# Designs tried in a protein design run: designed miniproteins, single chains. Part 78

Each design is a single chain, and the fold is of that chain. pLDDT is the mean over its residues in the fold that is shown.

## One batch from the design tools (miniprotein)

Design m2860
Fold by ESMFold2-Fast:
Structure m2860 (fold): chain A 135 residues (1-135)
Amino acid sequence: VTSLDLSNQDLGSHVLPPELVAELQTLTNLTTLDLSNNNLGPNLSIPEGTFDSLTNLTTLDLSNNGISYIPKGTFASLTNLTTLDLSNNLLSSIEAGTFDALTNLTTLDLSSNQLTSVPALPSSLTTVDLSNNNL
């Protein structure tokens, strides 16, 4: 199947379960992944490499998870991604280079975070929502 909805599953209290990470790494044909509303929590709740095999992914929803940090390499393999939703998290900053690999990204939602500055954005973006931050 090309779409996976794992929203509202209460999947994380500190990190995504290792079993789920291993499963995701086999789903190479996945085009849509919804991980929203899972209480993934702050600081590395998404392990590095979790999305490395998802090279066909076009839509990723990580909204409403309490994420406070994204490792720079988290999205490095998602070269086909067109839509990324990071809204309603606890992000106060985004490291330079975090979105560099997202050369097809057209829509980015960063609303309802705690961002104090505008992050470096891909030139492909046509729609960016930065509302309800500390900018």
Scores: mean pLDDT 82

Design m2861
Fold by ESMFold2-Fast:
Structure m2861 (fold): chain A 55 residues (1-55)
Amino acid sequence: SAEARRLIEEGRRLAEEGRVEEALRLYDKAFQLAAAEGDWETVEEAAREAARVRA
């Protein structure tokens, strides 16, 4: 979960810099890692961040 949260934070930074594709890759990695750990709160956060960037 700590690693998944760091990936989300880095993804948000990349998205703010306009590096959307890189941000989406980090959100996907965070989603997969959090899901494997059963951390559904972090799974939801990663999914929401990815959806926001794609909107």
Scores: mean pLDDT 84

Design m2862
Fold by ESMFold2-Fast:
Structure m2862 (fold): chain A 60 residues (1-60)
Amino acid sequence: MEREKAIEEAEKAVRELLRDQGFSDEDIELAVKTVRNLIEKGELDPERLVAALRAQRAAR
């Protein structure tokens, strides 16, 4: 399912970003849960989030 895959990719991208920034596993999982909650409420588009995080990575 395209939407579920986009959410999974968004969670993965958030985990990688925060891990690279030195956050603890506990803080990373809390942030991922917050992001998922925002996606479920329609406040955050998982496809746009993935695109933005990939663009940020490509700019390095």
Scores: mean pLDDT 77

Design m2863
Fold by ESMFold2-Fast:
Structure m2863 (fold): chain A 85 residues (1-85)
Amino acid sequence: SEYAAFQAALAPEAEAALAAGDWERVRELAAEYAGVMARLLGADPEEMERLAREYVEAVLAGDEERAAELAEEMAALAREALAAA
């Protein structure tokens, strides 16, 4: 499974980044995960990657309103892709 292989590769990297407080790496790992999920759903991976990066930045800034808006945009894209399938 592409998803299982991706999770197996990223899990140690995500744990290391979180333990180190390396939020730049956390942001990029979140984007990579969102891109893979978008491809599996038939959504635009570039748009999902952008939204995931902006989401992590909003969370780190304490901008709860912006984080909620970005999460809703990502969910809407996923629903649209699933409805088109």
Scores: mean pLDDT 77

Design m2864
Fold by ESMFold2-Fast:
Structure m2864 (fold): chain A 55 residues (1-55)
Amino acid sequence: SYEEELTALKEAAEKAGVLEKVNAGDIEVTLELLEKEAPKNPKLAKILEILKKKL
């Protein structure tokens, strides 16, 4: 389960002011956020790896 990882993503998106776009499934905005924040948060790094496999 990726419950903690998804919570971390939503927190990062809210702080960056892009939560609405991330919730709407904007992959480009989500990727930009994850690439910026992943080095600081291992939970976001996991989501980034999963998303890169889908692209």
Scores: mean pLDDT 80

Design m2865
Fold by ESMFold2-Fast:
Structure m2865 (fold): chain A 97 residues (1-97)
Amino acid sequence: MKVALVTAPGQLRGLDEAVKAFREAGHEVEVVTLAPGESLQEVLDRLAAEGYDLVILADTSAAGTVEEGRKAIEAAPIPVLSFDLIAREAGLDGLGA
């Protein structure tokens, strides 16, 4: 499948393992950098229109607040996974579990 990894500028550290895992599984992975103040919902809508099958969010802080990020994810026309939101909410992945 065609996967977009959405991140903020300079925040690629620690995402290399996720990118590598998806590519080793035979998926096409493209890294998309959000501009400061860019609408996450508009980016998600654009990626869906470009034929991406899945979006992975590395950092939802670029959407302003965690709540704004969640609303954008729920409104997205394609599946979205958020490592930042899941790690913050569960606390388990943030501890290296």
Scores: mean pLDDT 66

Design m2866
Fold by ESMFold2-Fast:
Structure m2866 (fold): chain A 99 residues (1-99)
Amino acid sequence: ENEKAKEDAVRLIENIRDLAVEVLEKHGVDTTEFRKLADEVIKAVKEAPELTREQSLAITSKAMLILASIMALEFGDITPEQAKEDIIAALKDILDVVK
């Protein structure tokens, strides 16, 4: 159960990282720091001794906020700068939850 939860969380973060990089770079945003942070989050999830239900829910919730920011940017509802800030903040929140 825990191993599957960690695998699912890693896959979700990897998919959101790849999508966010594609969309942000399409809008002219440098993603170097974002990619480093996303990789740090993935490493922290993999190295966590266990992933609780509360941690899994927090990761899913923050991943959905990242997806919402990507969609808002694609629809022109927010600026690329705002999307980058919101996405980085959500990743930092995930990192804080799993540390």
Scores: mean pLDDT 85

Design m2867
Fold by ESMFold2-Fast:
Structure m2867 (fold): chain A 64 residues (1-64)
Amino acid sequence: SMEEIIALGKRIAEEVLKQYGRITSEMIKDVEEKLLAQGVSERDTRLILTVAAIYAYTKYFESL
């Protein structure tokens, strides 16, 4: 469902920020490879990554 995709995107954003301290295009690529390797479709992978990137940026900006 869309709710599951959004929840996963947010979770991934939190994990990337915890591991690397920031979200970058390189980190997005790494997560993309992992999702595809786990059998997530290209469409859902792109949507998850888009949610993760926007959420991480927005959350960081709003916390400041």
Scores: mean pLDDT 79

Design m2868
Fold by ESMFold2-Fast:
Structure m2868 (fold): chain A 89 residues (1-89)
Amino acid sequence: SEEANKAFEKGLELFDQGKYEEAAEYFEKAIELDPNFSLAYTNLGEVYAKLGKYEKAIEYYEKALELDPNNVRAQVNLKKVKEKLKELE
């Protein structure tokens, strides 16, 4: 929907400004308006990765891939977060 896209775009703007918690709120709003918005799940995963919440980031990337298995960005980011989590063990 147009409203979901506007929320998503605002999330991207806030993410670019380093306002990760605020970006998460807008990506969550995009998902609430469009539960099949795979890219919004991908970007929410990236927000949680930036906040150091790697398990939560993994959850959102996996949800993005459930909705769109060909989402290369989610595939690449999921692999990176899993590798980083192993390096911290």
Scores: mean pLDDT 88

Design m2869
Fold by ESMFold2-Fast:
Structure m2869 (fold): chain A 114 residues (1-114)
Amino acid sequence: SMEKEEEAERLAEETAKEVIELLKNNGPSEKLRELVTKLTERLRELGYSDEEIRELFYRYFTLELGVKEEKSTEDEFYSYMALLNAEAILEKEGKLTPEKRERLEKLLEELKNS
């Protein structure tokens, strides 16, 4: 419904703003994971596909960055989403060891420095 679409857009915008602020300020990766996971779960409950969620979040992510060049930011965004989703899956399955968590955090730091 229109109400669900408005809620989805608002959640995506707010989450994108918080994610960008944390990335710019070298904020904790745990908080980044929490924000993206919460958005994904809520939008799935509203009936959105993972592809639609990604497109919606990317739209607001690029707006917050003020970026005119979409191609380079798209690859970086999908890399962040892939890492955050991988961590969430491993945690849900009880397979997220301290060693795997540290490795994922290092990969997130490398993307922040790009």
Scores: mean pLDDT 65

Design m2870
Fold by ESMFold2-Fast:
Structure m2870 (fold): chain A 61 residues (1-61)
Amino acid sequence: SHEEIAELVKKAEELYKAGKYKEAAETLRKAVELARSDPSMSESEIEFLERKLAIAESKAA
């Protein structure tokens, strides 16, 4: 649901700010998977989450 995705994004942002990039990327990956399975999510919302994930993954490497 949108609420579950929002909570995951919030958690990922907190992890990212704490320098926990691997955990942030893992959390964002779950958010992206939920968003892609939710037909009410717009393409731009999914793209935004995928962009956040890519940044976190780059920092985790």
Scores: mean pLDDT 84

Design m2871
Fold by ESMFold2-Fast:
Structure m2871 (fold): chain A 83 residues (1-83)
Amino acid sequence: SLVEEARRKLEEGKRKLKEALEAMKQGDYEKAIELAEEAIRLFREAARLAREAGDEELAREAEINEGLAGIVLGVAKLLLKKA
């Protein structure tokens, strides 16, 4: 179902975001950027699928996580410039 697909993409995105934060902790800003960009794509797809399914709550959860991944991406890019 679309809801199940949206949930799977949301959980994949959360895993990528956790990996991005671990890369940040290790000073691997290039890897953090790649993982955060992957997380953003997954969260966008999750939000789209959730909206198609009529699950506005799931779509909002995906959009919130997309915003968080965007912050991680921005911070990683700034730290990469300083390294």
Scores: mean pLDDT 91

Design m2872
Fold by ESMFold2-Fast:
Structure m2872 (fold): chain A 90 residues (1-90)
Amino acid sequence: AAEAEALLARAGALAVRAGQLRLEGDAAEAAGDLETARAHYERAADLYREAARLLREAAALDPARRAELEAVADDLEAAAEALRARAAAL
């Protein structure tokens, strides 16, 4: 219970930070700063992947929410892959 909740809180914080970096990357790309945009997108992707990993650890500790947490982790991994593809296209 407490361990799973700590993992969820950490995953949530990482996902929020990843979202902020994605927005900073979008702003840099719009300004023509492609190097800064790439760096922000790559960092955001890394944080989404770390958040997904923590959600899967929480899912292993909380059978009642396992399917829900694994689905959110899959969504975060998809977001990370999309951001890496966007960074590579810059």
Scores: mean pLDDT 91

Design m2873
Fold by ESMFold2-Fast:
Structure m2873 (fold): chain A 61 residues (1-61)
Amino acid sequence: GPEALLEQARRVEAFARQQEAKGNFDLAAAAYEAAAALYEQAGRPDLAAQARQRAAALRAK
């Protein structure tokens, strides 16, 4: 259900943050995009938009 998708999205986003902190920007951007898709499926377009903005910023590096 949406709650399980939201929890999964948060775990993927946590992984993305860890990769970003390590300087693995391409992997982090891909993980933020994956989290965004899960946030959309969970009915949270606000969180999906934030994750996509972070992914775009990292791809600009």
Scores: mean pLDDT 88

Design m2874
Fold by ESMFold2-Fast:
Structure m2874 (fold): chain A 89 residues (1-89)
Amino acid sequence: MEGEIDAAFAEMLIGLARVALKQGKPDEAIDLLEKALDFVEKAKNLTPEQKRRLLEAILETAQEVLKHSKNPEKAEEVIERARKLLESV
C-alpha cells in the first residue's frame, strides 16, 4: 500500500513538471523532477518495476527540459542521476 502511494506521489511530481514545461517554465519543471528523483531514490517501498517506470519518465521529461532550458546544468544532473539509478534497478 505505501509503495502504491509513493508511486502515485512521484507520478504527481512528474505530472506537475510536465505542466510547468508546457507553461514555459523549464526551471520550475526541473526543480519538480529533482524532487521526484530524490523521492524515488529514497523510497524503500517502491518495487523495481515502479522505480524503473518512474525513472524512465523522469529521464524523458528531463531531456525535454534540457531542450528548452537556458540553465542546462541542473537538467543534465537530473538526467545523469536518473541513468545511474536505472542501471541499479
Scores: mean pLDDT 83

Design m2875
Fold by ESMFold2-Fast:
Structure m2875 (fold): chain A 64 residues (1-64)
Amino acid sequence: MLSEEEARRLLEEGERLVKEGKKLLAEAKTLEEILRGIGTVLRGIGLRFQAGLALGEPPPPAPK
């Protein structure tokens, strides 16, 4: 059971992770750092999506 406050924090954290991941990608010097940056961005997107659902914001209906 996600509270409204927790959902808001997840949204903010997800946004931070997307920003952090983009920074990691911009500063990446190795393949491992690139993969880490991509993973961080994807995690941030996932948290933002989860927070949106928890806040009662309907996701746009994706056609099958």
Scores: mean pLDDT 75

Design m2876
Fold by ESMFold2-Fast:
Structure m2876 (fold): chain A 77 residues (1-77)
Amino acid sequence: SMAEEVRKKVEEYAKKLIEELKDSLTPQQIATLEAAGKAAAKLAEELVKAGASPEEALEVAKSMINTARSHVLSQQA
């Protein structure tokens, strides 16, 4: 389904982001980004199920993940 495809794309986006940053982050910061990625993936799936376009749902989810990334990178661990 389109909802499942969007969820997978969001999960892949978060996974790539975390892998790129992994060596520069604390375990707590990694866990925060993993949690944000999971929440964003669920939100994107629910948005598509509610009638949003896959593209719009993906953009909202990426925005959520990027907000979490900015927060994590601004933190002094």
Scores: mean pLDDT 85

Design m2877
Fold by ESMFold2-Fast:
Structure m2877 (fold): chain A 64 residues (1-64)
Amino acid sequence: MKELEELKKRIEEVLGVSFSEEQVKIHKEIADKLIEIGDEFFEKLVKENRLSELGIESHKRFLK
């Protein structure tokens, strides 16, 4: 996303150091976002389809 790329650039400029470490932080934020989106998708599918049986156990399995 553009916001994350710009954020990375700013941090890199401000710190004047290796951006590799900053990129790790950005990756963590992206991972958190993906987990949240995945969670919402599962909740919606479980409610809409016969995935309700999997909604509880499978959701936890996928988080392994």
Scores: mean pLDDT 58

Design m2878
Fold by ESMFold2-Fast:
Structure m2878 (fold): chain A 59 residues (1-59)
Amino acid sequence: HMAELVAKLQALLDELSGDPEAVRATLAARWAKRTPDGKLTEESYQAAVAVAEAALAAR
């Protein structure tokens, strides 16, 4: 469900607030999976969540 992914990504970005490189990578992953119309989709947020979780796990 997209709303849950959006909320999860927000929480992960808050945890990554001290790591600007991880934040940039997370936002880049979200942007890379946008539709041709420039819309963010569930796939966009799933990709961003995966990158954010990997960054936190790598600490």
Scores: mean pLDDT 80

Design m2879
Fold by ESMFold2-Fast:
Structure m2879 (fold): chain A 68 residues (1-68)
Amino acid sequence: AKEKLEELAEKLKKEYPELKVELVGDDTLRISGDWSPERLTGLVLRLIGDYPEFEVKVEGDTITITAK
């Protein structure tokens, strides 16, 4: 779980350098940035499709990904 979250964090940092990607504890990634709701929704849908083993939540302009 942590290993896959760390790999995802590095991938997101490379693809979207404008985003702040933080590992919170051992099981949660927090993603934030100055993005439009449309861009944020697109990323969330992609994450839900690509990582069904993770729980993806949206809180305002922040995406939270938690290992199940």
Scores: mean pLDDT 76

Design m2880
Fold by ESMFold2-Fast:
Structure m2880 (fold): chain A 81 residues (1-81)
Amino acid sequence: SMEELKELQERNREAAERLRERLLEAGVPEEVAEFVAGLVRAFGLRAGAGAALAILRIAGASEETLERVEAAAEAVLAELE
C-alpha cells in the first residue's frame, strides 16, 4: 500500500540521516557523506551503502574513506536491527 511505502521511505530517511551524521563525525568529506546518505535514502541502508561504496571505489576514493563509510554503515545497521 501507499502507507507501507511511506513507512519504508521514512525508515530509509532515518537511516540516511544517522549515517550522514556518523560519516561527518568520522571526518568523511561533506560531499561524500551527502552522496552516501542520498543513496541510502533512495535504496535503503544495505543496498544504498553498497552502491555508494562501489561507486566511490570506481571514482578513486581513498581506502581510508571507504573503510570509514563501511564502518559507519555497519554501526547504523546494528542500531536499527
Scores: mean pLDDT 88

Design m2881
Fold by ESMFold2-Fast:
Structure m2881 (fold): chain A 72 residues (1-72)
Amino acid sequence: MKIKVSLLDAEGNVIDEFIVVPDANAPFDVILAAVMPSLLKIKKANPEISKIEIEKVEEDQDGIPISELEKY
């Protein structure tokens, strides 16, 4: 399972989107808990981000590990 993260501005425009690949066999709640601190840090560091949308995705060929969220 993967999650899609969308960073939106105040007008609802997508600033950036990425797919996060969790550790194998992690349930959605565990994945969400693991990414939330990084997502909150990203939002705090980037005042242009008004909303973060998180969506469960079944299939995608592109993804980044949770550690890549630190690049923001």
Scores: mean pLDDT 71

Design m2882
Fold by ESMFold2-Fast:
Parts: C-alpha cells; sequence; structure tokens
Structure m2882 (fold): chain A 65 residues (1-65)
C-alpha cells in the first residue's frame, strides 16, 4: 500500500528529526513493520524522490545533513 508506505516514510523522517539517531530495529518495532520492510520502504521513497535522505550506520538511522 503506497499510502501506508508514504506514512512510514514521513513518520520515520519526523522521528529522526526529533530524536536524532535511532536504532532501525526500534523504529521498525514502533512502526509495526519488520526491519527489512522499513529499509525497503525508505529505499523506495529515496528512489522516487531522487535523493538520499537517510544515513544507515551500525544498525542505526539518522537524517543526512
Amino acid sequence: DEDRQGELFVRTRNLLAERGTVSVAELARELGVSRATLRRVLRRAEELIGERIFVYENGRLSLRP
């Protein structure tokens, strides 16, 4: 569901803007999806936008400066 995927993207971005760096596992649990699903949704969103938005490091996520 693209609407659900868009919501996951926006919510992830907002959580990272508020909290800074957050564990991918913890974000996925809070959002009710698997880590693999969250990563795929965020990667797909970046592909559609044409920009890298997220930094993935040591199982953690942050916003690109």
Scores: mean pLDDT 81

Design m2883
Fold by ESMFold2-Fast:
Order: C-alpha cells, then structure tokens, then sequence
Structure m2883 (fold): chain A 61 residues (1-61)
C-alpha cells in the first residue's frame, strides 16, 4: 500500500540506503497517483528527495 511504501522509504533514508529510499518513494508516489491523490504523490517525492539530499551530505562526511 502507498502509505507502507512511504514509511519503508523513510526508514531506508534514515539508515542511509539512498537507492532503496528513492526506489520505495517512487513506488509510493505511483500508488498515491493510482489512488487519485496526485498532490500527495508530489509531497511524498518532495519530502523524500529533501531527506535523501540531507543523508547524502551526512554520508560524505
């Protein structure tokens, strides 16, 4: 389900698994769009991209 995929994406991002987080976020966005919630899909992608960017900076340290 879209919400489960989003939660898994957040967990992956927190653990530094950027590739997994990005993949799960993309799947969550697709599922939200299928549910007729394109605005929610956009917010999910935006939030995950921001978190992924922060994690990438932390991993570079």
Amino acid sequence: MAEELYNEALEAAEKGDVKRAHRLATQAAIEYKKQGKPEEARKVVDELNKKISEVLKKRAA
Scores: mean pLDDT 77

Design m2884
Fold by ESMFold2-Fast:
Structure m2884 (fold): chain A 84 residues (1-84)
Amino acid sequence: MEHLEKGIEAANAGDLETAESHFEKALEADPDNWLAWALLGMLYMLQGKYAEAVEYLTKALELDPDSPLAPALQELKARAEALI
């Protein structure tokens, strides 16, 4: 939980590398944390890493396909796929 909060704070400050590190640590603690997968996927989109964005967004959708955020994540994934 603390790593997700610190990652979001870093991303809001524009420190994408620090945000990535914190979200990766959140996944090390809980590999089934769909929100951490989704946040990393969105972060990779901001960095122009479209292949990685597709991979992480796909994992987030597999873990929680019924999330209220699923339609937005599906749209973002489709945009990333179009840019590869």
Scores: mean pLDDT 80

Design m2885
Fold by ESMFold2-Fast:
Structure m2885 (fold): chain A 61 residues (1-61)
Amino acid sequence: MSSHNKKTLEEAKKFSEEGVEKGLSPEEINKKFQELAKESPETSKEIAQLGTEAISKVQKK
């Protein structure tokens, strides 16, 4: 039970906002979130959900 999972989830949240703001492609966002999910398996479901939200927001622009 480590602070590492919490930090990885916080990084994922920050990247989802920055990725949308920068106008990153859905493919680039997906790749980053897949790596974060591998780093923190316990929070991988939440990380995947954040990635899906970010991709959806970018596609709306």
Scores: mean pLDDT 76

Design m2886
Fold by ESMFold2-Fast:
Structure m2886 (fold): chain A 74 residues (1-74)
Amino acid sequence: AAPRVRAELRLDANGQPVLDIRFEDPLTSPAARALQDRLGRRAQELADKIARGEMTWEQFLEELARAVREEAAR
């Protein structure tokens, strides 16, 4: 069975977009934790660009979907 990944967009207390990424199945390997960390950093970089007005929500979703697919293919 393939592991499932969930990604939810939230606004923090300052109104900034934050991406909450989690795996539904427990992953204990260092590789799985490194994957989660890389996706989190990518999402934060994209959220920062939105906050600066350098990226639209549409572009954010496209880039995020690409990052998730790239990591899932590894």
Scores: mean pLDDT 66

Design m2887
Fold by ESMFold2-Fast:
Structure m2887 (fold): chain A 99 residues (1-99)
Amino acid sequence: ADELLEQGEILLVKGDYDGAIAYYEKALELDPKNHQAWRNLGLAYYNQGDYEKAKEYFEKALKLDPKDLVALVNLAQVYKKLGKEEEAEKYWQKALDVW
């Protein structure tokens, strides 16, 4: 799982979001409770502009780890992109509470 996550992160940084998604999906087949893989899958979809899928995957990460600061911050950004300012502020406050 760690090797697949590492390869996905390399592709994410390079802007190969389709490649990153493929590695994170493989990681989740091996360990569906890996909140980091769900979070990074959300990041890849966010960078592709698919904000609804990004939201879904960040929410999955937070169900597994409610204190995932990166997922909280990015979910707030997703809600801003969707025009939902009250939800965005709620997740910003949650991120501040766990930091």
Scores: mean pLDDT 85

Design m2888
Fold by ESMFold2-Fast:
Structure m2888 (fold): chain A 91 residues (1-91)
Amino acid sequence: MITSPEQLEAEVLLAMAAIYIALAKRSNDPEVAGELVEKGVELMKEAYQKSTDPELRKQAIDILKYAAEVAREKGLDEVAEKINETLKEME
């Protein structure tokens, strides 16, 4: 089976998004953490748009929920609110 180019792109974007959110969680600089969370969310939204795979979409939603939690822990309430709004549109 040959995976479509769009599905491969979605899988790569999903992996990159997860890495950005993990780095944001470990960052002690709120400004850096905010930039990493926003980048991760952007990549995740692109991955979700490129794939209709239910499993990938569930993983995307889980990563977005984690991103919102990381944003809240860093005091980035506006970023967390934007992520929660996105989650409501996707679920």
Scores: mean pLDDT 81

Design m2889
Fold by ESMFold2-Fast:
Structure m2889 (fold): chain A 70 residues (1-70)
Amino acid sequence: MSEAERRERRKQLLIEGANRLQNAKTEEEKKKIIEELIEKLRELGESDEEIERVRRVIDDLLKGLEIVKE
């Protein structure tokens, strides 16, 4: 797989993952979605550094969503 194809595949996985996370109703569903996304990124050949970066972005997004809940 080319670098460009891998980047596009990663982008699609992140978009699909974000949409699934926004629609998830339980913390258990959210954790499952995150783990599935990480697994797919590893299968795609992403580096451990990139996977940790993605995890941080997802964690920050989830924390942001929790902070703005009233």
Scores: mean pLDDT 72

Design m2890
Fold by ESMFold2-Fast:
Structure m2890 (fold): chain A 89 residues (1-89)
Amino acid sequence: SKEELEKEIKEIEKKIEEIEKKIEELKEEIKKLEEKLAKLKADPNADKEEIEKLEKEIKELKLEVGILEGLLGIYRGILNLLKEKLKKL
C-alpha cells in the first residue's frame, strides 16, 4: 500500500541520517588521530610502538568509514527505488 511504502521511505531516510552522522563523527576522530600521528612522527624521541598503534587505529577507522559509505550508497539506492514506486501509485 501507499502508506506502507511511505513508512519504509521514512525508515530508510532515518537510517541514512544515522549513517551520515556516524561517518562525520569517525572522520573527525580520524582527523584528530592523524594530527597526533603527524606530531609524533616529527618528534625524534617518539615511541615507535605508539606510532604503529596509531597508524593501525587510523587504518581500522578508515576501513569502517569505507564500509559505512558503501552501506550509505546501498540505502540511497533503495530510497530512490522506493520513491520511484511511490510516484507510480
Scores: mean pLDDT 90

Design m2892
Fold by ESMFold2-Fast:
Structure m2892 (fold): chain A 64 residues (1-64)
Amino acid sequence: MSAEEQRKLGEEYGKLGVRYIAQGKYEEAAEYFRLAAEYFEKAGDEEGARNARLGAQTAEKLAE
């Protein structure tokens, strides 16, 4: 898988995380943001990975 393909997957999983937040499904949102961070890291997108990890932390706090 190319870095471009991995970045695209990070973006798609990040979008799923946002959609799940909007639906009040915070645990699922956190899982999708963690997947997004993993793919951004594989793509070498440090900023994308950092933002996705913050999304996961926010979702986890909302799930509490």
Scores: mean pLDDT 87

Design m2893
Fold by ESMFold2-Fast:
Structure m2893 (fold): chain A 56 residues (1-56)
Amino acid sequence: MSEEIHEKLRKKILEALETGKAEKSYEIYLEILKLTGEEVSEEEEKKIKEILKKVE
C-alpha cells in the first residue's frame, strides 16, 4: 500500500513538473492531495481557481 502510494505520488509530481499548462498542473495538484489525504483549504482552492481564470 505505502509503496503503491509512493509510485503514484512520484508519477504525479513528475507530471506536474513537466507540464506547461496551468489547467493540467492544477488537476495534478488536486490528485496529489487526494493521494496524501490532505485537505485543501477553501481559501487556497479559491486563490488557485482565480489564478487559473486569469491565464485560462
Scores: mean pLDDT 61

Design m2894
Fold by ESMFold2-Fast:
Structure m2894 (fold): chain A 83 residues (1-83)
Amino acid sequence: KAEELFKEGAKLLNEGKFEEAVKKFKEAAEIEETARILTGLGLAYLLLEKYEEAAEAFKRALEIDPNNEAAKRLLEEALKKIE
């Protein structure tokens, strides 16, 4: 179930439907909070220019999986935008 919602969110990101993607990633995270899902959520926030929310999602992803390279890179990008 969570994986299906994650895939729907990723498809919505590719279609430029960023608000809908956030909704799907949030639903996925409520079922199973994984670094992958939180990284997707953070990316959707980043594309909406919601940089603080993006940074929070990426930080949480790194708390779950400290070796997640995508979350590390995307967190750096989000923090540059806040500063």
Scores: mean pLDDT 86

Design m2895
Fold by ESMFold2-Fast:
Structure m2895 (fold): chain A 68 residues (1-68)
Amino acid sequence: GALAQLDEVEAELSKDPRLTVERVGDRTLLVSGSLSVEEMIGLALRIIGDYPELEVRIVGDTIIISAK
């Protein structure tokens, strides 16, 4: 389910030392770091591909990942 996919992506992204991953409530992750715009877009596309029950948005320098 969407929450299980959110838990999996949180664990995966938290392993990357370049990323700061913050869980906001049960359904949202905020992901930031010293990434270029191209790197952020690539990461968002990878998450959408790997976790189809999640919604991904880029707002400024932050990637917002939410359970559908």
Scores: mean pLDDT 84

